# Designed miniproteins, single chains, continued (4): the designs that were tried, part 21

Each design is a single chain, and the fold is of that chain. pLDDT is the mean over its residues in the fold that is shown.

## One batch from the design tools (miniprotein)

Design m12747
Fold by ESMFold2-Fast:
Structure m12747 (fold): chain A 104 residues (1-104)
Amino acid sequence: SMEEVLKAFEEALKKHREAAESVNFTVESLRALLLLHLDDPEYTKKILDVKMKEEGVTEEEIEEQLERIRNGESLEKVLTELLAQGKFALAEAVALRYYESLLE
Protein backbone atom coordinates (compact mmCIF):
# COMPACT_ATOMS: atom_id res chain seq x y z
CA SER A 1 0.00 0.00 0.00
CA MET A 2 0.97 3.67 -0.21
CA GLU A 3 1.19 3.78 3.60
CA GLU A 4 3.69 0.87 3.60
CA VAL A 5 5.93 2.63 1.04
CA LEU A 6 5.72 5.98 2.88
CA LYS A 7 6.55 4.32 6.24
CA ALA A 8 9.66 2.67 4.73
CA PHE A 9 10.77 6.06 3.35
CA GLU A 10 10.10 7.82 6.67
CA GLU A 11 12.33 5.32 8.53
CA ALA A 12 15.07 5.60 5.85
CA LEU A 13 14.96 9.43 5.91
CA LYS A 14 15.28 9.50 9.73
CA LYS A 15 18.73 7.92 9.30
CA HIS A 16 19.88 10.36 6.57
CA ARG A 17 17.76 13.47 7.14
CA GLU A 18 20.51 16.10 6.61
CA ALA A 19 21.52 14.71 3.19
CA ALA A 20 17.87 14.18 2.17
CA GLU A 21 16.88 17.73 3.22
CA SER A 22 19.67 19.18 1.02
CA VAL A 23 17.78 17.88 -2.08
CA ASN A 24 14.23 18.44 -0.71
CA PHE A 25 13.66 14.67 -0.48
CA THR A 26 10.84 14.33 2.07
CA VAL A 27 8.05 11.85 2.92
CA GLU A 28 5.56 14.53 1.80
CA SER A 29 7.26 14.93 -1.62
CA LEU A 30 7.15 11.14 -2.12
CA ARG A 31 3.49 11.03 -1.03
CA ALA A 32 2.70 13.72 -3.62
CA LEU A 33 4.56 11.71 -6.30
CA LEU A 34 2.66 8.49 -5.48
CA LEU A 35 -0.71 10.31 -5.47
CA LEU A 36 0.14 11.99 -8.79
CA HIS A 37 1.03 8.56 -10.22
CA LEU A 38 -2.49 7.30 -9.41
CA ASP A 39 -4.05 10.28 -11.27
CA ASP A 40 -1.57 10.66 -14.16
CA PRO A 41 0.95 7.78 -14.43
CA GLU A 42 2.22 8.95 -17.86
CA TYR A 43 3.15 12.38 -16.49
CA THR A 44 4.81 10.87 -13.39
CA LYS A 45 6.82 8.48 -15.59
CA LYS A 46 8.05 11.46 -17.67
CA ILE A 47 9.12 13.36 -14.52
CA LEU A 48 11.04 10.33 -13.21
CA ASP A 49 12.60 9.66 -16.65
CA VAL A 50 14.05 13.22 -16.63
CA LYS A 51 15.36 12.84 -13.05
CA MET A 52 16.86 9.40 -13.82
CA LYS A 53 18.64 10.71 -16.93
CA GLU A 54 20.02 13.71 -14.99
CA GLU A 55 21.44 11.40 -12.26
CA GLY A 56 22.50 8.62 -14.68
CA VAL A 57 20.01 6.06 -13.29
CA THR A 58 19.05 3.15 -15.57
CA GLU A 59 16.06 0.76 -15.63
CA GLU A 60 18.62 -2.03 -15.00
CA GLU A 61 19.66 -0.37 -11.71
CA ILE A 62 16.00 -0.04 -10.66
CA GLU A 63 15.37 -3.72 -11.46
CA GLU A 64 18.52 -4.72 -9.49
CA GLN A 65 17.16 -2.97 -6.38
CA LEU A 66 13.66 -4.48 -6.85
CA GLU A 67 15.26 -7.95 -7.18
CA ARG A 68 16.86 -7.42 -3.73
CA ILE A 69 13.38 -6.84 -2.28
CA ARG A 70 11.95 -9.90 -4.09
CA ASN A 71 14.84 -11.96 -2.62
CA GLY A 72 13.84 -11.02 0.94
CA GLU A 73 15.45 -7.65 1.78
CA SER A 74 13.10 -5.01 3.19
CA LEU A 75 12.13 -1.89 1.23
CA GLU A 76 13.36 0.16 4.24
CA LYS A 77 16.84 -1.46 4.10
CA VAL A 78 17.20 -0.93 0.33
CA LEU A 79 16.01 2.71 0.56
CA THR A 80 18.29 3.38 3.56
CA GLU A 81 21.35 2.20 1.60
CA LEU A 82 20.40 4.20 -1.52
CA LEU A 83 19.84 7.38 0.53
CA ALA A 84 23.18 6.82 2.32
CA GLN A 85 24.83 6.77 -1.14
CA GLY A 86 23.03 9.99 -2.20
CA LYS A 87 21.05 8.09 -4.88
CA PHE A 88 17.79 10.00 -4.37
CA ALA A 89 16.34 9.60 -7.91
CA LEU A 90 17.01 5.84 -7.79
CA ALA A 91 15.35 5.64 -4.33
CA GLU A 92 12.23 7.45 -5.66
CA ALA A 93 12.11 5.21 -8.75
CA VAL A 94 12.46 2.03 -6.66
CA ALA A 95 9.69 3.17 -4.26
CA LEU A 96 7.36 4.02 -7.18
CA ARG A 97 8.01 0.67 -8.97
CA TYR A 98 7.46 -1.20 -5.69
CA TYR A 99 4.20 0.72 -5.17
CA GLU A 100 3.09 -0.17 -8.74
CA SER A 101 3.78 -3.87 -8.00
CA LEU A 102 1.33 -3.69 -5.05
CA LEU A 103 -1.42 -2.26 -7.32
CA GLU A 104 -0.98 -4.72 -10.22
Scores: mean pLDDT 74

Design m12748
Fold by ESMFold2-Fast:
Structure m12748 (fold): chain A 69 residues (1-69)
Amino acid sequence: MEEKILELAKRAALGALDYERDELGDSTVEKMRKDIENAKTVDEIIEIAEKYGAKLAVSAVRAAVNHAR
């Protein structure tokens, strides 16, 4: 289930980035996308999103993980 939860978290975060593009800018979103894709844990994804101020991505990840558990 760990792999499935990580994949759900990545999908949630990456999906939210499409909504944050206009707010954060393309350069920031592309950097975040790479960092999220390379993340090995859900906690790393949350830390990346929080570092960049991507509140929608943080909320999406938390919701996806809580729904899966």
Scores: mean pLDDT 78

Design m12749
Fold by ESMFold2-Fast:
Structure m12749 (fold): chain A 89 residues (1-89)
Amino acid sequence: MQTVTLRFAASDKDVYVEAKVTLLDADGNVLAEGTFPKVKIKKGETATLEFRVEGLPAGDYTLKVEVKVYDENGTLIDTFTFTTKVRLE
């Protein structure tokens, strides 16, 4: 069992954040997906999201994170995607 922790911070204004996480093998095959519901992050605060993975072989994997940021009126103000390595034991 492996837990991946994601942190989001709002520095200048209140925002709503929606995130999708996808776990990929070395060949880019999708092994697991998780969607985090839209959460409000107040100015100066952080939100912490945890993603648990079970039943996969030990090894190195890639976590793809897709983030959408909305203002208080529901307008999409930013979108970004990043990848990071995760190791399963």
Scores: mean pLDDT 76

Design m12750
Fold by ESMFold2-Fast:
Structure m12750 (fold): chain A 76 residues (1-76)
Amino acid sequence: SEAERLAQELRELAARAEATGDFAAIEEAAEALAARTSALARARLRAEGDEEALAEFEAKLAAARAEYAAAVEARR
């Protein structure tokens, strides 16, 4: 799913930030990626008329963002 793909990409960015120590640049990239991916996924799900899948995506996106934020904070 889009939410699972986004969560995986955010985990990869968090790991990259830990490896490079460049948290500011990686956080900017993560926010840009999340915003773009979210907009595209929302547009697609709305076009399909699947309101249940849209609601599930929003819930999973919120969880993925919270997980990413906690992971970055733990490494500061």
Scores: mean pLDDT 71

Design m12751
Fold by ESMFold2-Fast:
Structure m12751 (fold): chain A 73 residues (1-73)
Amino acid sequence: APELLEKARQAIEKAREALKNGDVETAEQYIDEALRYVAEAKAHAGDDPEVRQEVTRLLAEIRELKAEVEKLK
């Protein structure tokens, strides 16, 4: 699970960089990738509270990025 959360975090940072450069399509691709990694981490986490907390945090960051993408459309 930790490796999936790290991949999700890296995808989020790539999405932010793409949005900063006005590349909405690339940002959406990285947002989808981050969501997939978070979903996989959640499925493998079971009842681990630390992983669940990080999943919740990453989902909040992804939600904010989605709102930024919608503003640019």
Scores: mean pLDDT 81

Design m12752
Fold by ESMFold2-Fast:
Order: sequence, then C-alpha cells, then structure tokens
Structure m12752 (fold): chain A 65 residues (1-65)
Amino acid sequence: AKPKDVAAAGAVAAAGAGDGARAEYHAQLMSEKGGDPEAARRAAEAARAGDTEAASVYAQLASLG
C-alpha cells in the first residue's frame, strides 16, 4: 500500500476508536506523504473537535488525492 493509504487507514481506525489525537497525527502524516493537504487538514480539525465520523471521511478523501 502507498504510505498515504496506510496513514489514512490509521486515521480512520483511530477516529473510529475515539482517539482524536492519534487520528490528527495520522491525518498530518498523510499530508506529508503526498495526500490531499486540504482534506488532511479537515480530518485533523474534525478529530480535534471530537467529530470522529467527519475525521474518518476526510481522512479517506485525503488518501484519494
């Protein structure tokens, strides 16, 4: 798998578990590995706000570019 896809999977899993800090970390890592930086930023913001569902959706979108 591409590094950005692994980061996206980690962000989705962490968000689903309610771990906003871990989801934010994986979203930022995804941006650094060539994912969509705008979607990654929105995933991190949603995770920080405790919206784990929105964080999961944006993390998946970031992995698609």
Scores: mean pLDDT 68

Design m12754
Fold by ESMFold2-Fast:
Structure m12754 (fold): chain A 110 residues (1-110)
Amino acid sequence: LGAEVVRAALETLKESYEKGEKVSVEIEAETENPALEGATLEFLLEGEPLLRVTFTPVAPGTLRVRVETLMLVTKLEETPDKIRIVAETEEGKRYEVEIERAGIEAALAA
């Protein structure tokens, strides 16, 4: 599940950057962890939510995972080990972060 959620999160960030708007991506993924059913996770930049991940049960052992941007992604740079993101709120407040791909996977798969 973690790898699928990380992939969806990266695709969502990239799509937001390419389109210049807030976007959402949905995937279906299998899980052995029932605690994820109905869960919602947010990825925060300095306390402000950048991404929201919602896990909706659709069948036994299967989740619909929805990843939404809550900020506009204005810059996105990828390397094999990390990504650099610049994001802005509707009020124009700017946030910048560099994150390791492994760190995103751990946060979203927990």
Scores: mean pLDDT 76

Design m12755
Fold by ESMFold2-Fast:
Structure m12755 (fold): chain A 107 residues (1-107)
Amino acid sequence: AVTVTESGGGTVAAGGTVTLTATAEGVPASGLAWLRRAANGGEVALIGGGSQRAGGVPARVTGSGSGGTSTLTLSGLTPEDTGVYYALAGGADPGVYGEGAQVTVVA
């Protein structure tokens, strides 16, 4: 079974930077996507295909990958970035989600 392992997050000051990483055995970084579940319960696609930013996502949100490790970097943090961030493996139904990494932005 594929397991997505996430790390990073935590409480960060507004204007700061946070980095999240994800790995899944047998899945390259380009096979991992990132999404956010906001405090209001909405889910927003952020990054697909390793580094491809989804439409409407700010340029301060970046994705990168090396080998099997996918990295999501959130810079210029705002309170709207508060939420749970999930890495998703696979384009086949059902996709495999990581446990989620909490990011809390404080003013």
Scores: mean pLDDT 79

Design m12756
Fold by ESMFold2-Fast:
Structure m12756 (fold): chain A 60 residues (1-60)
Amino acid sequence: MEEEIEKVVELYKESLKKHNGDFRKAMEEARKKAKELGFSDQVIEEALRRAYEEYLKEKE
């Protein structure tokens, strides 16, 4: 589970770079890619929750 969460977080980071820091588009693309790769909804939601929390901390 933890390794899978880390992989989804990396997908989010790559999507964030592709969309020039647009976190909403990055999260949508990362969710889509993770589902295509066969990650469970539980793993995807946990990974995106962690990514969003880090995003908010960095913007504060």
Scores: mean pLDDT 77

Design m12757
Fold by ESMFold2-Fast:
Structure m12757 (fold): chain A 114 residues (1-114)
Amino acid sequence: NAAEILREQLEEARELSKTMSPEELLEKAEELAKNAKTIEDIARAIAYVSAALDKHVEQGTLPSPEQLERMIEVLEKVIEKAKELNAEPLEKAASGLKARVEAIKRVLEAEKEK
């Protein structure tokens, strides 16, 4: 069950985020997205991007524009791979997370224009 695997990976990534920086979590997500062949790899990549964003919130920091672009690239690769594996729960989760990252990027870009 792809949804249950995603839940387990989100819990694992949350635990790892206690000792890992957002950058380290994102680097692991990038490696997973590049090499993903299984539902577990895809779920783990989504979980690490989610954990990286949440770690920024917990620290009171914002992702850099470069980190946001990298998150979008990871999620686009993961969405494509989830479609290939017919893993709809992972496709929906990655698409929702991508929309959240894109919204953060738009807000940060708007602040630079003011």
Scores: mean pLDDT 86

Design m12758
Fold by ESMFold2-Fast:
Structure m12758 (fold): chain A 88 residues (1-88)
Amino acid sequence: AMAQKIAETEANIERVLEQMEKEGEKYPEKYEEYFQEAKDKITELISETTGVGKETADVLAEQILQQHVSEREEKRKKEAELMELFKN
């Protein structure tokens, strides 16, 4: 089913983004290169999953990439706030 393929693509996107973050933490000066590589991989995954053209997949990849990065940032911030409240 298409919904199942989208869920698998989302999981693969998260894996790609986690790898980008790990490499970016080790080499911050190369973060932009890792980010671009992740975007290209996500674009291909979306195109293969949905059958849309590269331009549409690229737009979706940017949107998903931005959402995932924002969600990770918010989750990390929330966890830090919770830890501060309970540890202090």
Scores: mean pLDDT 74

Design m12759
Fold by ESMFold2-Fast:
Structure m12759 (fold): chain A 88 residues (1-88)
Amino acid sequence: EKAKELYEKGLEYEKEGKYNEAINYYYEAAELTEDKEFGAEALYKAGEVYLKANEPELAKRAYEELIKKYPDTKYAEKAKEKLKELEK
């Protein structure tokens, strides 16, 4: 529940264009949660916000971290696809 509150703060800051704050909240949500699927979603959102901030190398690192930490999640599959898109 606390992890969900941090994630929702991330969404609020992202909507305001405060990308660094949004990323920090998404990482905190991922660290706090024991739900692997939700943790993967939070790291995926951090990667998406890095792309919005025009930081593709940091986005790649976020997606790689997601795949390494949560390999058996739906978001790991999405992160692998994002990495392929960024290497085109």
Scores: mean pLDDT 86

Design m12760
Fold by ESMFold2-Fast:
Structure m12760 (fold): chain A 81 residues (1-81)
Amino acid sequence: NLEEEIEEVKELLRENGLERLLELFERQVARLKEEGDLERLKAAIANYKAAIPVLKEIRENPPPGMTPEEAEQLVDELLNG
């Protein structure tokens, strides 16, 4: 169920303190629902799920020169790339 998947992603984003990504995710979900593009919505959910563990790892052991802001930007690029 898409609604359950959406709620799981929102919870993961909140748990990891990714408030900026949560806002972006909520906007994207609302837009895709309005457009009726369920396949794109499924893809967005999958992309966020894949990105969250990477961001968590970056926060715990950040690579040289990467800030938390840059980590959020990287995820935004992955979602729109």
Scores: mean pLDDT 75

Design m12761
Fold by ESMFold2-Fast:
Structure m12761 (fold): chain A 64 residues (1-64)
Amino acid sequence: SLADVERRIELLRRALEQQRELLAQMEAEGAPQDDIDAVRDNIASLEREIRRLEEERRRLREEE
């Protein structure tokens, strides 16, 4: 449903914010490059999923 998609977008946006904060902390701490790259990959995956759900939300609004 539209409400389910909107809730998922909110949850993923919060997760994205947390991952960006983690990335900033890891870079400040001088964490290993492999660990930094893993968090960057997680951020990219979250951004792709959010875009997919935003497209799905747009389609659902057109089907009202």
Scores: mean pLDDT 87

Design m12763
Fold by ESMFold2-Fast:
Structure m12763 (fold): chain A 59 residues (1-59)
Amino acid sequence: SRAVERAVTLLRDLAAKDPILAEAIRRGDRSPAIVEKAARAIGVSPAVATRALERLIAE
C-alpha cells in the first residue's frame, strides 16, 4: 500500500542515521521494541511499521 511504501522509504533513510535500526534490519529483528521504535520515529501505526520492516528485511 502507499502507506507501507512511504514507511519503507522513511525507515531506509532513518537506518542510514540510526545504527541500532540498521543492525535490527540486518538481523531480521521484528521484536515489539524495534516495531515500536520504528513506528514512533516515522509517525505510523505498529502494523504499518511491521509491514515496512518486513519489506526491508526481505531485501
Scores: mean pLDDT 84

Design m12764
Fold by ESMFold2-Fast:
Structure m12764 (fold): chain A 56 residues (1-56)
Amino acid sequence: SNEEKAERIIKNAKKALEEDPSRTVQLVILHELEEFLKTHPNPELEKLIEEIKKRL
């Protein structure tokens, strides 16, 4: 359940970033993912957060 929730948020975040790669969208998604990570620790989610930070 928690892993499925993390998988869905990761998929949705990647899609949103592909549709709008702007710095503003990257920052909004980064904040949302970091907040989700606090309550749902997940290594794939941590990896995506680091990838977004590298793009900024």
Scores: mean pLDDT 83

Design m12765
Fold by ESMFold2-Fast:
Structure m12765 (fold): chain A 60 residues (1-60)
Amino acid sequence: MERRLELEVRISLARMERSVYELILERNKDAPQEVLDELRKKIEEAEEEIRRLEEELRRL
């Protein structure tokens, strides 16, 4: 029971984090390339975490 809730909360947090980075990227397209690359990397990391957590939840 507790593990399922933990995974659901972590998935929600990771989805929110992805959305925040996507919004920052969309609003700051004129930022230096290094900053844009960092934001894209953080979005990719959040997407990978969501995928991993959803797989763990599916196995419960």
Scores: mean pLDDT 84

Design m12766
Fold by ESMFold2-Fast:
Order: sequence, then C-alpha cells, then structure tokens
Structure m12766 (fold): chain A 76 residues (1-76)
Amino acid sequence: MSPAERFAALEAEVRALLAQAKEAAAAGDTARLAALRDQVHRLLEEMGAVAAGDPELQARAEAFARAAVKELQAIE
C-alpha cells in the first residue's frame, strides 16, 4: 500500500471514530468517549508517521489533525 493510500485509509478511520465519539457524547457514555478520543489521538500520530518525508502529506496531516482535535474539543 502506498503512503497516500495508507493516509486515506487512516483519514477515513478517524472520521468514523469522530462520528462514534459524537454518538457516545450524546448518550452520556463518558468511558466510551474517553476510549474513542484516545484512539483518535493514536491514529493522528500514525498519520503523522505515514506522512513523514512527504511535505504534501505532512501539510495535510497537520491540517487534518487540527480539524479533528477541534471537533473533539467541541464534543467534550
């Protein structure tokens, strides 16, 4: 799998986890929300590692991480 393909797969996985985090927050499931938040942070770190050495992917990883963290802060 190319770095770009792996990056796209991780981006989709983070978006799915953010949707689950919103559902957990709406349900008042604080334990599940905390676990999903930790998973999102781990995947964002993995996206940064995959993007290493590719300036275009690095810029995209930084922008995506900022947006994802902002979305998590909005549901905390």
Scores: mean pLDDT 85

Design m12767
Fold by ESMFold2-Fast:
Structure m12767 (fold): chain A 80 residues (1-80)
Amino acid sequence: MSVTLTLPSGTVLTFTLEELSNPIKLIGQILRLIGLQLDHPEDAEAIDRVLEILMELMRGKISPEEALERLRELQEELAE
């Protein structure tokens, strides 16, 4: 169970259910995404949307499975 997102810069992000279910790995993913926004300003809006989903997961508002579904929906939107 994984979702792959292609950002405007061509950067590819992969999220797995296992990583999203692990709080330490989730924090590491959030920090990585913040670094990517600084390196690739063209990706900033797309990464902000990913961070919103991951922050809701961190807050316990959604499950890891729901976070993967929302990331999949975002990938379809970005592919248009």
Scores: mean pLDDT 83

Design m12768
Fold by ESMFold2-Fast:
Structure m12768 (fold): chain A 64 residues (1-64)
Amino acid sequence: SIQQDANNAISGLKNHDPDMSKDYTDTLNNTMKRASTMTPDQARQKISDTGKQQFKKANDRKSK
């Protein structure tokens, strides 16, 4: 499900960068709410893109 995809991304982000857990949770939950008006395929793409952006942010933080 779209919710499960978002929750899986949140779990991965929390494990990778726990200091920003609330920000990642809020960002993906807000993306899921915005995606609720989209088709299932568009919603999955939006969540996937947002997850990738947040993982890049986490990696950039760890590389500093």
Scores: mean pLDDT 80

Design m12769
Fold by ESMFold2-Fast:
Structure m12769 (fold): chain A 66 residues (1-66)
Amino acid sequence: AEEHLRRGQELLRAGRPDEAVKHFERAIELDPENARAHGALAVAYDQAGEIEKAGEWLKKAGELTS
């Protein structure tokens, strides 16, 4: 799970948000309660211009951090 988070963040820095999304999705599949993965997925969607999806995943991340 953490390895996929790290790879996704590296892809975001490289300007490849589409590939970063796939890694963050895999991190969530492996650990559905990983708040960092939900937040990172929201950032990836925001960078890709998917504002509605970014907001949804950010809300889910907040719920998990409680």
Scores: mean pLDDT 78

Design m12770
Fold by ESMFold2-Fast:
Structure m12770 (fold): chain A 66 residues (1-66)
Amino acid sequence: VPLTDESIDQAVLLLAASVGLVAARREGNKEAEEYFQKAIDAANAGDLDTAREYLKKGLEIMKEFE
């Protein structure tokens, strides 16, 4: 499988969103969990712009929670 900038971005987004999802679940932060899950779904669908937006929203919610 050729490694491209797009595939690297997708892998990074999936990793970041997965880590965020685990952290949100452990904290019981349901709003952040929902956004990280949406980021994973968007990244898997190849919609990297939407994945970045949801990842950012999940991180913002996590920051506001603590």
Scores: mean pLDDT 78

Design m12771
Fold by ESMFold2-Fast:
Structure m12771 (fold): chain A 87 residues (1-87)
Amino acid sequence: MEELERISELTVEMIKAAKAGDYEKAVELADELARISAEKHGLTPEEQERLRRLAVAYVKYIYAESKGDEELAKQYRAEIERLQAEF
């Protein structure tokens, strides 16, 4: 229960940081989200890295959208879809 609450809080903070243009903070929060999720589910280092890449791609997508960079946002959306297909 505590882990789910923390994941939710970190997700909201990550989205807020990305929208505010604080890319570094958003990426740090994405890394923390992947780590906590991996620990909770007993994932391998390889599976944790996949979650980290997915979370970072989502941050990049939100950041690109907030800047109005439609081409970059499309690229990151495609990366998210590709990474999700691996699950």
Scores: mean pLDDT 78

Design m12772
Fold by ESMFold2-Fast:
Structure m12772 (fold): chain A 58 residues (1-58)
Amino acid sequence: SEEIEKAAKEAGVSPNDIKAAITLLEAGFSDQQVIDLLVKSGLSREQAEKAVELAKKL
């Protein structure tokens, strides 16, 4: 969505990072599990935390 693209640009993460966080949260993973999975996929911890925060606001 356009909201995801705007939020990603402002936070310095890709729209795909936010979409991945949304998908994992909807699948029932905890915030911490989603952060750890995103970090394993190549994100910094700060980027992963921002992606999860934005996913929860959308």
Scores: mean pLDDT 83

Design m12773
Fold by ESMFold2-Fast:
Structure m12773 (fold): chain A 64 residues (1-64)
Amino acid sequence: AQEELEKGKKAFEAGKYEEAAEHFKKALELDPNNNEARKLLAQALAKLGKGEEAKKAALSIPNT
């Protein structure tokens, strides 16, 4: 779980937004309640020009 989040952050910092989005998606598959991964996924998708997908990622709030 944490490893995918870290890999995504490194890819994002390197400007590899597609790879970053893939790692953040995998982090969320392993831990759906990871709010940090969700925020970073939304940012990576926004950088790729996928505004609607970024909105969906940001709005995926776990039901408490």
Scores: mean pLDDT 73

Design m12774
Fold by ESMFold2-Fast:
Structure m12774 (fold): chain A 57 residues (1-57)
Amino acid sequence: ALKNLGAVYERMGRLQEAAEAYKRAIELDPNDAEAWNSYADFLTRLGDLEGAEKVRR
């Protein structure tokens, strides 16, 4: 799944590719709560608390 690919890129320090993979996962299944939560957690780890809050709302 693309959300798993996002986590892989994040572990490799490829943050731009990680963000793109998380966004693509959400675009393919907007009802996948895990994909939204994974992206919000990713943004929180980057220090983008405002972005994470917008995704969770």
Scores: mean pLDDT 75

Design m12775
Fold by ESMFold2-Fast:
Structure m12775 (fold): chain A 58 residues (1-58)
Amino acid sequence: SAVVVRVGEAELARLLEELADESREAQIARLQKIRDVLEAQGFPEVAALVDRRIAELE
C-alpha cells in the first residue's frame, strides 16, 4: 500500500543516516539483510526500495 511504501521510505532514510559512518560494504550487507527480511514478511514494495538503494551504493 502507499502507506507501507511511505513508511518504508522514511525508515530507509533514517537507517541510512545511522549507517553513514559505516563502510560501503557494511551498509550494503545490512541493507541486503533488511531486504531479505522485508521480502519474507510480505513487504515486496519496501524490499524493492531497499534493492534500489543497494544498487546505488554498488
Scores: mean pLDDT 75

Design m12776
Fold by ESMFold2-Fast:
Structure m12776 (fold): chain A 78 residues (1-78)
Amino acid sequence: SPEELYRKGVEDLLKALLTYFEKHDPELAAEIKRIMEEAKSPEEAYQRVLELLRQHNPDLAAAVERTIAHLKAEAEKA
């Protein structure tokens, strides 16, 4: 379903962000990992990670929001 494709896209993006920060910013990666472990859904994890990114790197946060908007639009076409 479009909803399941969107959720998978969000989860894959969060995992990619975690992998990136594990190499470039291990402390931020630990915070992201904690959020992903504590969150009850990919949507909750995304919102919490996005808020964290806005505090540390607002340009990256904006890029992530654009990526999520694109994933949602593509899922709605499927």
Scores: mean pLDDT 81

Design m12777
Fold by ESMFold2-Fast:
Structure m12777 (fold): chain A 92 residues (1-92)
Amino acid sequence: SLVEKGRELLAQGKYTEALEYYHKALLEDPNNAEGLAAQALVYLANGDREKAREYLRRAVESDAEAAREVLTALSFLPEGAELLAELDELLA
């Protein structure tokens, strides 16, 4: 699946390609938590904090654990770390 390919690419450190596959997964399934979490990171990296928070909330509503796994893998990026912290606050 597109999501499984995204996970493989994250594990390989191929982050740009992983984000492309998560974007494709989100186009096929608008409620895919991993795709929504990855898109939140893209919005935050582009300075769109409002959309980043919207997509993070949607990811948590879909599958908080899957969203957390993607953001944990990307937490070496400042945007990934910020979204992971916001996700943890939503779950507290």
Scores: mean pLDDT 86

Design m12778
Fold by ESMFold2-Fast:
Structure m12778 (fold): chain A 66 residues (1-66)
Amino acid sequence: MAEELVKEGKKYLEEKDYKKAAELYKKALDIDPKNEEALENLKETGLKAYEAGDLELVKEINDYLN
């Protein structure tokens, strides 16, 4: 379940749909909070969102992680 969400999230990350990628990684972490791959990919998504100027998404990801 969590592994499928991470796989789908990676596809959206490759498409540069950072909002959808973040949603899928958050769902994976809601199911498995110790999923290192989902956590690292969510952090990478936050960095890419920052580089793209999507500061609202950066805030959402930071609020989720803290």
Scores: mean pLDDT 85

Design m12779
Fold by ESMFold2-Fast:
Structure m12779 (fold): chain A 56 residues (1-56)
Amino acid sequence: SAEIQFRLALADSMIGAGIRGEEADRRYGLPEEEVEQARRILEEGLALREEVLAEL
């Protein structure tokens, strides 16, 4: 369904943003607040992906 596809796309986008944040921290060093935000976004994206996959 379109809803499932949208939720998966959102989850993938969040996971990508979190990974990019970790890569930026590793390469350049980020403020602690930005590192925490990137990790939170990654965790939320992974949780959303698992939630949607469990509904299939």
Scores: mean pLDDT 87

Design m12780
Fold by ESMFold2-Fast:
Structure m12780 (fold): chain A 55 residues (1-55)
Amino acid sequence: SMEEVIKAAEELIKKYGLSNPDFKKIAEELVKRFPDLSELEALSIVAKVYRKLKS
């Protein structure tokens, strides 16, 4: 589900650090967990989740 994808993205961002995360690396890890996601979709989700965590 999208909720599980968002939660996984939050966990990965926190794991790799909030100060300057490698979005591409995090998106690649997200696709490994959710292979139905495209790399572009995963990257978009990571960017959106990061913005919410920083606000």
Scores: mean pLDDT 81

Design m12781
Fold by ESMFold2-Fast:
Structure m12781 (fold): chain A 80 residues (1-80)
Amino acid sequence: SLSPEELRQRARDFLEAWDLFEQTRGEMSPEERRAALRALVAGADALIAELKKHSTSPEDKQLIAELEARRERYRAELAA
């Protein structure tokens, strides 16, 4: 299993992947965007679950909150 520091780095990398998606989504078809959104939501679900098992610090809780907020925005977009 990953260390807490490795999980924090994965969370930062995941947020960067979301930022890259936001920069490139305008070039995607609606079908490609929906596929990317589903993949990002699924990845966030898995990562948040792992972070919650190992996270007790305020920093980790803030990171989880940011991941959850972005995940919920993407879930709302998929539901529309």
Scores: mean pLDDT 83

Design m12782
Fold by ESMFold2-Fast:
Structure m12782 (fold): chain A 57 residues (1-57)
Amino acid sequence: PVVVSREQVEALVDEALAAEPDNEVVRRLAALLLAGDLEGLRALHAEVLAAEAAREA
């Protein structure tokens, strides 16, 4: 198991938002990570995997 500190999560979120401020997926990921919404993170992960599978079809 990897222990990730809140400070590390906030730093990653800030970097991602600075790089792609208009990316809706990045904004959703940032909000979910900062809120600690594990169910939302699982849903977003499943959505990304489904999109990748659709691209291969």
Scores: mean pLDDT 69

Design m12783
Fold by ESMFold2-Fast:
Structure m12783 (fold): chain A 68 residues (1-68)
Amino acid sequence: EREELKKLILELIALKLRIIGLEYEIELLEEEIKKNPELAEKLNEEIKKLKEEIEELKKEIKELEEKI
């Protein structure tokens, strides 16, 4: 059971790191929009998809935290 708890904790850490990575990608895309405003329409659509992925990952984290 302790080994299973460690695996769940590592999975939570991995999901949290994934969110950090996605937030960083959004920051890079926002900087690109500032440099190339003509790309804003396409890059904002990509940012929207990344934000949706973050929200799904946050739901997974909450579900896992309830099980720990």
Scores: mean pLDDT 84

